# Ledger of designs, part 4: designed miniproteins, single chains, continued (3)

Each design is a single chain, and the fold is of that chain. pLDDT is the mean over its residues in the fold that is shown.

## One batch from the design tools (miniprotein)

Design m8106
Fold by ESMFold2-Fast:
Structure m8106 (fold): chain A 95 residues (1-95)
Amino acid sequence: MEEQEKLMEELRKTVDDFIAALEAGDLEKAREYMEKMIEIVKKLDSSNPEAQLLVTSAAMLLLSVAMDQEVRGNKEAAELAIEGARKLLKTADEV
């Protein structure tokens, strides 16, 4: 349980880092954080409702970021945010 709490905290921080990289236009760094997010989600207990809510909330946040980036003309950042959201939801469903 304490291990799951640490993973959830790491996921929150990595999501924030991913968003910051997207907003900065650092797409290479954003891809690195996206991969890290997916690896964290794979380690989360899929039966834990707090973990499921966190992953769902993170995906929704990334979709909001994608909409903002698209409106700003940052198409690649928007596409990467959508990819991150989709991968988060898919990985959570598979584990």
Scores: mean pLDDT 83

Design m8107
Fold by ESMFold2-Fast:
Structure m8107 (fold): chain A 78 residues (1-78)
Amino acid sequence: MKISEKQFEAEVLTALAAMYLALGDLFEKQGRLDEAIEWYRKAIELAEESLKIDPNNQVAHDLLKEAREKLEELERKR
């Protein structure tokens, strides 16, 4: 089975989105809300780019939802 270059790109973007979400969580735990917000925004952008390539990627949808919910919560605390 040969994975298309575009599908591989979508998977890489999804993995990077997950990493950026984890970085946001780390900064939130440290009370660094501005940095946490920046990483959550980057996670959202990467998840959205992945979904443009593979709109059925459930992991990317879940990451996008979680990052958006976290961003909205932190923006309310500022």
Scores: mean pLDDT 83

Design m8108
Fold by ESMFold2-Fast:
Structure m8108 (fold): chain A 86 residues (1-86)
Amino acid sequence: SEEVQAKVDEIRRKYLRDLVELTEKFLEAIKKGDVEAVKKIGQEMIDLLNKYREELKKLGAEDEAKAVENSIRAFKGTLERKLKEL
């Protein structure tokens, strides 16, 4: 429905703003070799994406929720690799 799509778009905009801010902090922590900051911010990013996925599932936006789930899986792999390099 148009109402559901509007809610999905609103939630997406909110989570993307927060995710961009965390991504900038994450990249800065990697540049500095700050292992503890990389772990902390990386976990905050995973937690944010999990909340986003849950909100999408509650709205019945299952395809969008699945896309976020795939992004979480990919990011977890990236985080594990980056932590081994530091």
Scores: mean pLDDT 87

Design m8109
Fold by ESMFold2-Fast:
Structure m8109 (fold): chain A 81 residues (1-81)
Amino acid sequence: MSKEEQILELVREMAEIAGLDPEKVAEAVRKMLEGSKSEEELKSGLRLFGLLLIQEARERGLSDEQIARLREIVEEMVRIA
């Protein structure tokens, strides 16, 4: 599996936890990956995406356990990138 495919699978899992449409969120992240000019820009984009999604999840009332799982997925995406 490519690095892009691995990241997009993790993005789909995050979207499902947050109660969002996995395919719509994955498509948005795919466009971000295609627009990234460097590995540093890609990693920064993934970190920002993760922070914004975690903020929305907290505002939607997700549990601390769900938020912790989202944080673990963000770290894994950045490691893969």
Scores: mean pLDDT 83

Design m8110
Fold by ESMFold2-Fast:
Structure m8110 (fold): chain A 61 residues (1-61)
Amino acid sequence: GPVDEREVNEALALIGFAILLRDHPDATEEQRQAAWDAMRAKVDAGYSVTEAIRAAEEALA
């Protein structure tokens, strides 16, 4: 069937998140969990991939 745009956005957010974690190798388990939770909340609320990754990046700072 046709690929749902939301499914594509979730996949892109996961890829961006993996890259973000690679770029923050010093991040603690707590920071990584907070970043994932922040990203997931934005994706579930219908925000863009860019906003979801931004929320994750802010949680890793």
Scores: mean pLDDT 81

Design m8111
Fold by ESMFold2-Fast:
Structure m8111 (fold): chain A 64 residues (1-64)
Amino acid sequence: DQKLIDESTDRSYAGLGKALGISKEEAKALFQKSSTETIQKLLQKAEEAGDDVVAQSLKEGLKL
């Protein structure tokens, strides 16, 4: 269902925004404009920092 996909995506943006200290809307805009390489670099940094929540959110985003 599109609604379930949208809700999962929204949670990923909210998590990313919280981790970066920005709003969910800013995280969504950043993610939509970011290249796959940029997102992968953010994922690596999140994993190195031990932030499993942010790492999971970025992995979900890479599936979009």
Scores: mean pLDDT 67

Design m8112
Fold by ESMFold2-Fast:
Structure m8112 (fold): chain A 90 residues (1-90)
Amino acid sequence: KKEAIREAAILSTAAAIHAVAADWLREQGKFDEADAARQTAVGNLRKAAEIAEKYSKEVAEKFRQAADAMAAGNVPEALKLANEAIKILE
């Protein structure tokens, strides 16, 4: 289902945007807003993994690893894994 793959890609892109916003908000001292943005990014990556599970276990696993990295505060690793997942979907 191409629609589900597109939804997973959109969620992954949204997670990247929220992660960048979280870093910017943290630099401004807005820690509560930064935490909220990071949690939104984690949620989007986990949802992308759930959607991808039906079509590619490899892609789903990369989104789960990205969500775990994001939850741990390792944003560069999370974005790398999410981008790798999207490239496999193409």
Scores: mean pLDDT 81

Design m8113
Fold by ESMFold2-Fast:
Structure m8113 (fold): chain A 73 residues (1-73)
Amino acid sequence: MKTINITVNENDTGGDVENKLIKAAEESKEPVKVNITAIVSSQEQADEIKRTAEGVKKALPNIEEVNVTIIEK
């Protein structure tokens, strides 16, 4: 299993998060554990990032775990 660390900034959209996760999953071809550190300016943005990450995990079978750490500015 490969561990991938992704940082998301407050300027990143849900689509940016989705693209980063898809790229990470496609590069490994093996079960992947993804750790996302999300720097956000609002609770709404944090919730959106969490929903996007969970959606991508459901869509991509080689993503075994997604952990989201929220840092509020």
Scores: mean pLDDT 77

Design m8114
Fold by ESMFold2-Fast:
Structure m8114 (fold): chain A 65 residues (1-65)
Amino acid sequence: MEEEQKRVKEITDEAAKISEEAGEAAERAGVRAYLRASTVDGADEKTAFAAAHDGALAGKEAALK
């Protein structure tokens, strides 16, 4: 669980490197999407990882508006 959160954080940090304020939103969205997919939706690791990445990018985009 902690290792998976670290992986999500690495992705969100890279995605939001240009904007630190957007980085916080991306990290929260990414972690939330990963945990929801893996625990609530019962998705496999690959699907949960993809959801985290998409969530992080969406969170960053929303913060930049």
Scores: mean pLDDT 70

Design m8115
Fold by ESMFold2-Fast:
Structure m8115 (fold): chain A 101 residues (1-101)
Amino acid sequence: EKQEKKIKILELARDHVLELLRYLGMPEEDIAEVQRRFDELIEAVKAGKSDEEIIKLLKETFDYLRELVWEHLKDKPDEALHAMVLLKTLEIEVINAIKEA
């Protein structure tokens, strides 16, 4: 049950992030790379990795996401800041949901 809940949380986070990236007009190759990183997180949960390891990988994934978004939107700083705030909020929510699962 805990493992199933964590997988669902990560799948929802993945889908939400991918929709945001498409809305921002990110290249499909960048969206595909982000999807692969979330899929690796889901596989880590299935492999029975600890919450500590999952949270570490999740933070690394969101750090990569924020860098990617900043580089894509560097000429639109207001849009970049808004997207980065949304990503940071989602990161915190996902981490808390995993800890409580």
Scores: mean pLDDT 86

Design m8116
Fold by ESMFold2-Fast:
Structure m8116 (fold): chain A 82 residues (1-82)
Amino acid sequence: MKKEELLEKAREVIRKNVEELKAENPELSDSQVENALLVNLTVLDQLVKNGYDLEELLERLKTESAMAILGDLIEEEIKEKL
């Protein structure tokens, strides 16, 4: 797959994940949903910028949010500090 096509697919998955978040949490305001979308898109862009494999990210995003992936990476760093 083209890198640009992979990146767009990853962003589509994030948009869908945020829609599911709103469905599970109907108390969330539109501003909170927009912030969740922005944060997850920013996390994706940061992971790609830091050399994380885009194909691996796309595969992970099918089952996990970008924030969940970031959480796993943070857990690895914490484990290294132990």
Scores: mean pLDDT 74

Design m8117
Fold by ESMFold2-Fast:
Structure m8117 (fold): chain A 99 residues (1-99)
Amino acid sequence: AMGIVNVDVKSADGSKHATVKGTLFTRAGGGNNVLMFEVEVDPEHTATVSVVLPETAATGTATVDVPGLRVEATVTLNATLTTDGATGAADATLTKIPL
């Protein structure tokens, strides 16, 4: 199953807030769900975040390294995923760590 959800993205310092589209899908074998979204962390860095979640109502974390920067994401998903798509939303908090 696969669908699109809105991801409300905030920086940990509160300076950045944006809503992006995320793709939510179930991993093969009926295991964990994956939420993927692309976000501009700053004007020179765009990160693709991929979070593995044990269920469609869960909190997960991901770390993404881009040149010169590490991005840590904490994502809370509240969604329903069916064969017809996804309903619901996610909230993401991003922390930038200079490398």
Scores: mean pLDDT 78

Design m8118
Fold by ESMFold2-Fast:
Structure m8118 (fold): chain A 97 residues (1-97)
Amino acid sequence: SAYQELEDAIRARDLAAALAALDKLSDMLELPPEARELLRELLRDALTSDADPAELFARYSKRLEEVISDPAMLRLAQNIMRDIIRSAVAGKERAAE
């Protein structure tokens, strides 16, 4: 539910709804505060800038690795990051039509 809400909000380019959905998902998955903050920054960048998806992935992946020491939690945060970037690209392509 929260995951689908996040994807739908990102595709709709609704930053407020996307941030709210990310907070719900982060609570359900018990993500550490540092990861939540980075994913919120990524979400804002992905929806409000013309940043290249590959550059966003490289930048935020490195920052997540610096703040998350648990490999399982890092993998979970990286999966959410990939889904945010993928959904943002899909939403941007739709908006360009």
Scores: mean pLDDT 81

Design m8119
Fold by ESMFold2-Fast:
Formats: sequence, structure tokens, C-alpha cells
Structure m8119 (fold): chain A 74 residues (1-74)
Amino acid sequence: GIELAQQITDEVQKQIAAGKSTEEIVRETLLRLGASEEEAERVVRDLKRLSHILSPSQMLGLAMGAGEAERARR
């Protein structure tokens, strides 16, 4: 729901302010959404390859979108 999305957004902003990398934030978010550690590492590697094309905000948006897609499937 909206409350969960707000909590995730707030946590991501805090982690960015603390100097954590986008890759760490994406990994933590995917694990929280029920992805395996191997799946999270795969997504992080793909995002690193796209880092020259996509901004950090676009990469975070893709990770959040994956969570919404999983919810829609259920």
C-alpha cells in the first residue's frame, strides 16, 4: 500500500544521505521484497552495466517497479 511505498522511499533517502551506494540500496530493497540473494546480485550487476545510460533515480524506479509487478501477479 501507500504506507509501505512511503517507508521504502524514506529508507532509500536515508541510505543515500548516509553515503550508501545505489547498488546496496537496490540489493536491500529486492531482498525485502522477497527476492533471493542470487537474484538481487544479478539485478545489481545489470544495473551497473546500465549506469552509463540510466540515472540513479531511474535505476531505483526500476527496482520499485519490480515490486509492484510482483504484487500485481498475486
Scores: mean pLDDT 63

Design m8120
Fold by ESMFold2-Fast:
Structure m8120 (fold): chain A 56 residues (1-56)
Amino acid sequence: MKKKKVKITINGKTYEGELIEEGDRYFIRFSDGTSYAITKEELEELKKKGVKIEEK
């Protein structure tokens, strides 16, 4: 299991959280306590829509 601290920018708002890679899935935990699972495919689609995910 690999865990990285990341910044996620959506609609001009920047959130800080952790990206956990497990197999073909990612789990995103935001610093405000919100978390959810996302597939690698969904992550790439979000990047195409201008969502920025960068390692901190």
Scores: mean pLDDT 72

Design m8121
Fold by ESMFold2-Fast:
Structure m8121 (fold): chain A 91 residues (1-91)
Amino acid sequence: TKDEEEAKARMRVHSLGLELFQRLREGKITPEEAIDAIVEAIRQLADEGINKEVLKIEADYLLQALRENPLFSAAEVEQAEARVRAVIESY
């Protein structure tokens, strides 16, 4: 059903976040690479037809995780928020 597909998309985003933050802790990626991956994931979900309201909720969840991660500066978080907002508003 539509609700099941949206739930799967949300789980994909959650799993991506966990993977990216683990790789970041291990020094395998940079904060910039993590932000790029998050922005691209939101774009891909929008391309798959995921509802704009769901995209906003998932984006806010990931952005909150960035704010709570000491490897990200406040400026990097603000830039990530602006980039994610621009993607969502372009759809």
Scores: mean pLDDT 82

Design m8122
Fold by ESMFold2-Fast:
Structure m8122 (fold): chain A 90 residues (1-90)
Amino acid sequence: LTPAEEVEVLIALAEIYVTVAKLTLERHDSIDSLKDAIKMYEKALELAQEALRLAEEHNAPQSFIDAARQVMEDAKKGIEEAKKKLKEAE
């Protein structure tokens, strides 16, 4: 993989984790499901942070940087919402 292809793959994987985590939160509110959603969002955040680091390091197009930042924001919001629901469920 070129650095640009690696960034694209990391962003795509992070977006998949955000989507699955969001669906988990929408369809389930058990303690275990909320914990699983948090882990998925945390993985998405990790992948998006790595994508942003590689994009900046290799001067990737601004669109890749913007996409990585968007996924990071979506993941952070998802973590906060899932943690709030978890606190309410406990």
Scores: mean pLDDT 84

Design m8123
Fold by ESMFold2-Fast:
Structure m8123 (fold): chain A 65 residues (1-65)
Amino acid sequence: DIEFLAKVVKLLEEGKITEEEALKLVEKYTSKEIYERFKYLLNLINDNVTEEDEKKALELSEKME
């Protein structure tokens, strides 16, 4: 369980999967308790991104269409 969760986190950090895909994998292959904990940890990690960083990333993404 923990090893699988660590692998999913690594794939997410490497940009090989999306947060949505990571959540689906954890939901399918682990317990509901681990899924809820993983979701909580993702929210905690995202809380470290500033509003300004998100705005800048969005503007750059729009220009690359």
Scores: mean pLDDT 68

Design m8124
Fold by ESMFold2-Fast:
Structure m8124 (fold): chain A 85 residues (1-85)
Amino acid sequence: MDEKYAEELKKVIEEAEKNEESLKKMEEVVKKKILEIMSETLGISVEEAEELSDEQEQEFVEAHKKMFEVYEEWLKKKREEAAKK
C-alpha cells in the first residue's frame, strides 16, 4: 500500500539524518531503501531494480506516488539547506 511505503521511507529518512552527517550519505541510504521497496513490491532482486528501464521505473513511481513525493520534498529541502551553505 502506497501510504505504508511513504511511512517506511519517512522512518529511513529520519534514521539517515540522525546517523549520517553528509547529504551524499543520507541520499545513499534513502536510495537503497527505495531499491529495497522496488525489489519487494516487484518480486525482483535489488540488482534488477537498479537496472529497470525508464518506462518501468516511471510505472513504479506512478504506483508509489506518495512515497516519491516524500523523497522529492525531503531531497529539495536538503538541497536548499546545502545551497545556503
Scores: mean pLDDT 76

Design m8125
Fold by ESMFold2-Fast:
Structure m8125 (fold): chain A 76 residues (1-76)
Amino acid sequence: MKLSEEEFEAEVLRAFALIYYAMAKKDIEKGDLENAKESLEKMREIAEQIRSLGHEDEAAFIEDTIKELEKLIKEA
């Protein structure tokens, strides 16, 4: 299989989105809402980059995930 430069970049961005998601979820569980908010901001940047690479559905999924985490932060 051949990964284009854009496909490789998208895979790296997906990996970072998952890392920040895991960090945000852990920080919310710990009550560290400031660090959780920073992770959500990084996820927003990643979603925008993924959208720019033509992966609109994936970017939208990340944005929906961010909204769910924001609700948890507001309820904390």
Scores: mean pLDDT 82

Design m8126
Fold by ESMFold2-Fast:
Structure m8126 (fold): chain A 80 residues (1-80)
Amino acid sequence: SMKEELEAKLEEIRKELEKILADLKAGKISKEEALARVNELMREAREIFEKLIAEGYEDLAREMAEKMQPIMDELGELLK
């Protein structure tokens, strides 16, 4: 279903963000490169969240946003 497809895409984005965070902590990627990649992934995530909300899946959108928030908070601290 569209719901399952959109959820799977957000989960894929979350895993990519986790990898960027791990690479930043390990010194494998620069802050500049990490910021560029995070900005691209967040643009994609926003489009998916907008589709979820438009289709009436607001509760799922909220749940997925809450799951992503801790990693976004940690990335925000490291990219200061």
Scores: mean pLDDT 88

Design m8127
Fold by ESMFold2-Fast:
Structure m8127 (fold): chain A 95 residues (1-95)
Amino acid sequence: SARDVAVRIAALGIRLAGALFDLRYNPAEREAVLADLEAELAELPAAAQPHWRALVAALRATDPSNEEEMERLAREASRAHLEIARILEEEAERA
């Protein structure tokens, strides 16, 4: 259901935020988290995918040692996940 997808993306958003703060200097583990997120994004509704794919691509392109840019992208990812979760919850309520 859309609600189950919203819960899943919220859990992934929390996991990603934690990994980016804790693993920003561990490229291999950070990359594994980003790859897991990309796999989960493939299961989301088509309308949600482009925004998250763009964010993951930007995160991959950014040097993890660039703390200012990493903080900006983490804030953007958190905003995006909340927005997508809200949209999916509204879809579930209307179904």
Scores: mean pLDDT 66

Design m8128
Fold by ESMFold2-Fast:
Structure m8128 (fold): chain A 80 residues (1-80)
Amino acid sequence: MDFEIEVEEALTLMKLSIAVLAKDGEAIKEYAEEGVERLRELGASDERLAELLREAARAAEKVGDKELAEELLKKAEELA
């Protein structure tokens, strides 16, 4: 069960890393939203969803998208 969640988390983190290298804030937002939705469908806990959003917020900060980072952190806090 958790293996599918771990695989989707790992894939999303890889996509976020690629988006950071590309300096693409739009891709970070898209991958974060897609990853959270997929994990939610797999039954991931709100704590796991919040951690993924925090990782995405760090990615947004690395590319200089402060507004996106704040948005993602707010979503994470609302979950856990």
Scores: mean pLDDT 85

Design m8129
Fold by ESMFold2-Fast:
Structure m8129 (fold): chain A 80 residues (1-80)
Amino acid sequence: MEHVREGLRVVGEALSRHLDELTPEQREALIQAMLDAERALAAGDVEGAVRELRRAADLLEQAGLREAAERVRRHARAAE
């Protein structure tokens, strides 16, 4: 649980720091991944939450935020 929450925190930080550098579509996709991960956590579905963190990491990498993506992937791995 803690590792998933840390991963979500990293996604939120990346959104905040790079808000003006992201397209509206990239922002919406990242927000949706965060919401999907939170819903999975609320349902007790840790595997689902980790899957959504990995999706968020892929979205961050596609946006050119490679360091943030690597940090999210590390937290996702630690949650497994």
Scores: mean pLDDT 84

Design m8130
Fold by ESMFold2-Fast:
Parts: sequence; C-alpha cells; structure tokens
Structure m8130 (fold): chain A 74 residues (1-74)
Amino acid sequence: MEERFQQLYDEARRALAAGDLEKARRLLEEMEKLAGKDHPQVLRLRAAIALLEGRRKEATKLSNEADDREEELK
C-alpha cells in the first residue's frame, strides 16, 4: 500500500475516534481517489462512518462488501 494511503487511513481512524465525521469523510474522499471506491479499507472506513451516523443497514452492507473484496484479493 502507498505510504500516503496508509497515512490517510490512520488519520481518518483518528478523526472517527475524535467524533470528527466531517474530517473522516474528507479523508475517505482522498482515499477513494487513490485506491478506488472498491478498495477494502475504503469500504471499511465507509462502513465505520455509516455506523456512527446510525445507518446500520448500510454499514453492514459496506462491511460485507469489504470482506468480499479482501477475499478476492487473496
């Protein structure tokens, strides 16, 4: 994984831990530009944001999609 992508992911996770959903969404957009919307870590971050926003059904769907994508890459 690109160093920049990992840094964005780590920063997004810190933003989520701080409750800064707006910052997390901005970082997610940058990650999508680098790795595409279907990347497992992008999907996991989207799922985490959805869960924190109360969108539980969408979070479950995105989490399952991330697991499927990770399996395909192995």
Scores: mean pLDDT 79

Design m8131
Fold by ESMFold2-Fast:
Structure m8131 (fold): chain A 63 residues (1-63)
Amino acid sequence: MEEEKKKRIENLRKQAEAARDGVASLERMAAQASPDEQAHYRRTADQLREVAEKAEKEAEKLS
């Protein structure tokens, strides 16, 4: 159980890190993009932020 729990936490943290990296990338792209593209990047960044937050909260609950 402890090993399974550790693997689950590590997977959730990796998922959260990937999602946060995605958010940062999209926000940098939005800053340089046209207004239409900015709206698209912002929506995608919001979705990834939710993924990151959910993964982080689940990892914390399992810790």
Scores: mean pLDDT 82

Design m8132
Fold by ESMFold2-Fast:
Structure m8132 (fold): chain A 107 residues (1-107)
Amino acid sequence: MKTIGFADMGRGFPSLREAAFAEIEEKGVDMAIGLGSGPPGRLVMTIAWRDGSVEEREMTPAELVEFLRRLEAEGWEWVGDPGLGADGKTYPLRLRVVLERALAERA
């Protein structure tokens, strides 16, 4: 099973990259995603993988929703504190709050 962690900057990590690699190490997940504030209408996303590769990019909330749906379709599963979405799927509570806020700010 392919597993994803959510990087938690609230733990005092100096960067999203370091927080993402800490999630991979501590939880043994294959991938970790960190989200930060970007320019208006955009999020900064860090994606880290267990092989040591990392990607940082800006994306819209809509692009993030599409990216997450693709990960689920490919068999990726979230590890961490779950929140249930309206569709009955489990996301980490922190990721759900970020998504709900990002979509609300666009409305």
Scores: mean pLDDT 68

Design m8133
Fold by ESMFold2-Fast:
Structure m8133 (fold): chain A 98 residues (1-98)
Amino acid sequence: MEKKKKLEERIKELVEKYKPKFEKLREEYETTEDEEKRKKLQEEFDKMVVEMIKETLEILKELGVEEEELRKIAEELVNTSSPKLQEIGKELLEELKK
């Protein structure tokens, strides 16, 4: 019970940290008519997604979330189209192999 509440609190803090950054990028992406600026905003968005996922995984590991749940997350990351997310998923699967 206590573990679940700590997880909810830590994830809420993470979401509050990233939410304004994602909203700013989304607004700029939706309002810009410059194709080159859209490409840069997409790259910045992808970078923030990677950073948020890495921080989420560290929280899950720190709080001792079940190996089965971490494995599901790793498998989902490996099946994404993002090479950076695929590498994170592969690294997590290797850690869970022990």
Scores: mean pLDDT 78

Design m8134
Fold by ESMFold2-Fast:
Parts: structure tokens; C-alpha cells; sequence
Structure m8134 (fold): chain A 73 residues (1-73)
């Protein structure tokens, strides 16, 4: 599931977990992180700013944003 991919990423820092993610799995990640609708249509910089609102581990925001946007393409 999308939540399993997110948990794996948060535990390991390994963005490759998203490489084979389906659109449905990516939407589950967006919903779980409480990101706005259309978050995956944002620029990398805009998505990083949304992720910063989570107040989690800052070093993960850029690689997470990059991985999610790459997986959507």
C-alpha cells in the first residue's frame, strides 16, 4: 500500500521505494501526509514548502519531494 511505501522511506531514507509506485499509492501518501489536492502537480520547491509544514526530519523533505514527483511522471 502507499502507507507501507511511506513508512519504509521514513525508516530508511531510501527514496527508491517510490520508483514503482502506482498513482493510487502516491495519492494514499499525499492523503496520509495531509498535503493539498494537486500536491503532485506543484513544483519541487512548492512541494518542499508543503512538506516542511509536517515538522518531521528536514533532511527528508527534498528527497521525498523529488521521489514523489518523479514517480508521478
Amino acid sequence: SGTDLLVKFLETGDASVFEDATPDQLQVVVDFLELPDGALNLSEEELVEELKKLNYKPSLYLPLAQALLKAKQ
Scores: mean pLDDT 77

Design m8135
Fold by ESMFold2-Fast:
Structure m8135 (fold): chain A 94 residues (1-94)
Amino acid sequence: NDKEELQAVVNGDTSPLSEEVEIYDERGNFLGTTKDPNAIKAAADPYSGIVYVKYRGKYYKVDFIKKTVEEVESLPEVSELEPGVEALREAVLA
């Protein structure tokens, strides 16, 4: 299943994924799309090891330190009120 492909990524498999995934940081900010497991790992927080992905319509919490993959109902809430986040969103959406 999709979770097993992501589990392989966490276990160090560098083979491209079957489908493109949407990558989100630990806070739920969209970072981009990729098939490359190395790009998913690079997107993970270097201290927590956590990244979120959307793969084949489902959201997953990927933990590279604990080597776990968990299906989640939604991404963590992004705080629109954090300093600088609004300016970055306006720059990307413009």
Scores: mean pLDDT 74

Design m8136
Fold by ESMFold2-Fast:
Structure m8136 (fold): chain A 64 residues (1-64)
Amino acid sequence: SGRTRMIEDLQRDVELLRKNIRAMRDAIRSDPSLAADPLFQVVLSFHEAALESSEAMIKELQER
């Protein structure tokens, strides 16, 4: 039903967010100056917050 589909959609979003976060952290490893870049940090923080929100929503939907 709608709940199951929403969980599946959120799980796909979680996978994409994890991939993007990993790519951004790999970029910092290649160029450590990115760790001090405010714009890069804002984008990374946005992805991390989106991941936490999506994981929390999955948990709430699974708990009924």
Scores: mean pLDDT 86

Design m8137
Fold by ESMFold2-Fast:
Structure m8137 (fold): chain A 86 residues (1-86)
Amino acid sequence: SLVEQIRQKFEEILALLKEMKEIYAENPDDPAAQQKIAKISQENASLPAELEALVAATPDLDALVEMFSELGLDPEAVREELEAMD
């Protein structure tokens, strides 16, 4: 479902942020590690826009609010953000 695809992309973004932090922590003075972090960031720069497009394509606003609430976001704030989208 679209809601499950949104969950997957959001979790993927969180996992990538964690991986980048771990790469840096492992060897902060390594230029190869810095290049790998930059590459991950560049290759995944489209993920926020892809996530937004999936959200816009999802007809069930209540299902989106429930899903983001399960991920720890405030349901009222999520609803306001979704309703503000063009």
Scores: mean pLDDT 78

Design m8138
Fold by ESMFold2-Fast:
Structure m8138 (fold): chain A 60 residues (1-60)
Amino acid sequence: GLTVEDVQTLLSLVRSAEELITIGRQLLGFELSRAQAEAILAIPDPREAAEALLRLMAES
């Protein structure tokens, strides 16, 4: 499974909601809405952003 550190590294490479949606689909097999992607990218703390993404994946 993905660790918080793995997701944090992944998010550090993402520049837009569109890129996060694409990466989620291509690498994680997870369907992210634009609203969900924007919400994650709006989190200032990279660790909290990674934890939020992992929670969304676990609840889907």
Scores: mean pLDDT 81

Design m8139
Fold by ESMFold2-Fast:
Structure m8139 (fold): chain A 132 residues (1-132)
Amino acid sequence: SSERTQNLSQGLDLASQASSLLSDAISQLQDLAERAKDDPELVKQLQQAASYLQAAGDYMNAMLGASSASEARAYGEKALSYLREAAEHVRKAAELAKDPELKQELLDVASKVEEAGRLVQEATELYVQYLG
């Protein structure tokens, strides 16, 4: 139906936007980890966050490749879970940061990850409607 085609198109657009935000966040976390290399606890939080963001991207791609509404929802929910974990680790890194500029940059990355989460949630609902 035209509604199903519209849901697919909108879902793919939102997923593309989320993918761009995730790519930017991963790149920024890698740069910040190099800049903070003398703080091993902070670096550990950033490395964990980057790993969770990569997992979120994989599950978002799995959602887009799903053959059923229930499978799409399951993969979308896993992507959202990993995005929440990533944001938590980035915020914990911000708490460890002594440099106010680094702290603000980390909080900006956390906000970017949270925005990606909103887009993934909306894309998942649209894709579930497309498949159901």
Scores: mean pLDDT 92

Design m8140
Fold by ESMFold2-Fast:
Structure m8140 (fold): chain A 93 residues (1-93)
Amino acid sequence: SMVDNLEQAIDAAQDLGKRIVAPGISIDQQIAALDAFGARLNSIITDPSLLASLNSTLDRIKDYLRAGNQLLALMELISMTGELIVELSKEKR
């Protein structure tokens, strides 16, 4: 169901956040974690409009990380997680 898919996406986003702030993590490892998360989203999110929006946000997060802009990357990830929570709230109505 879309509810189950959104709950999985939110859990994966929270795990991603923990991974990218891990002590000693390299930018390459952060990007690999984002790519793995993107692959997960593509397997569980069936709404093409939502998936396109999420992939655009992931591309911005990767660009910020590559630029060394850790704070902006984290803010985008928090915003994306909030978007997923809002979408989940709509599906539960």
Scores: mean pLDDT 83

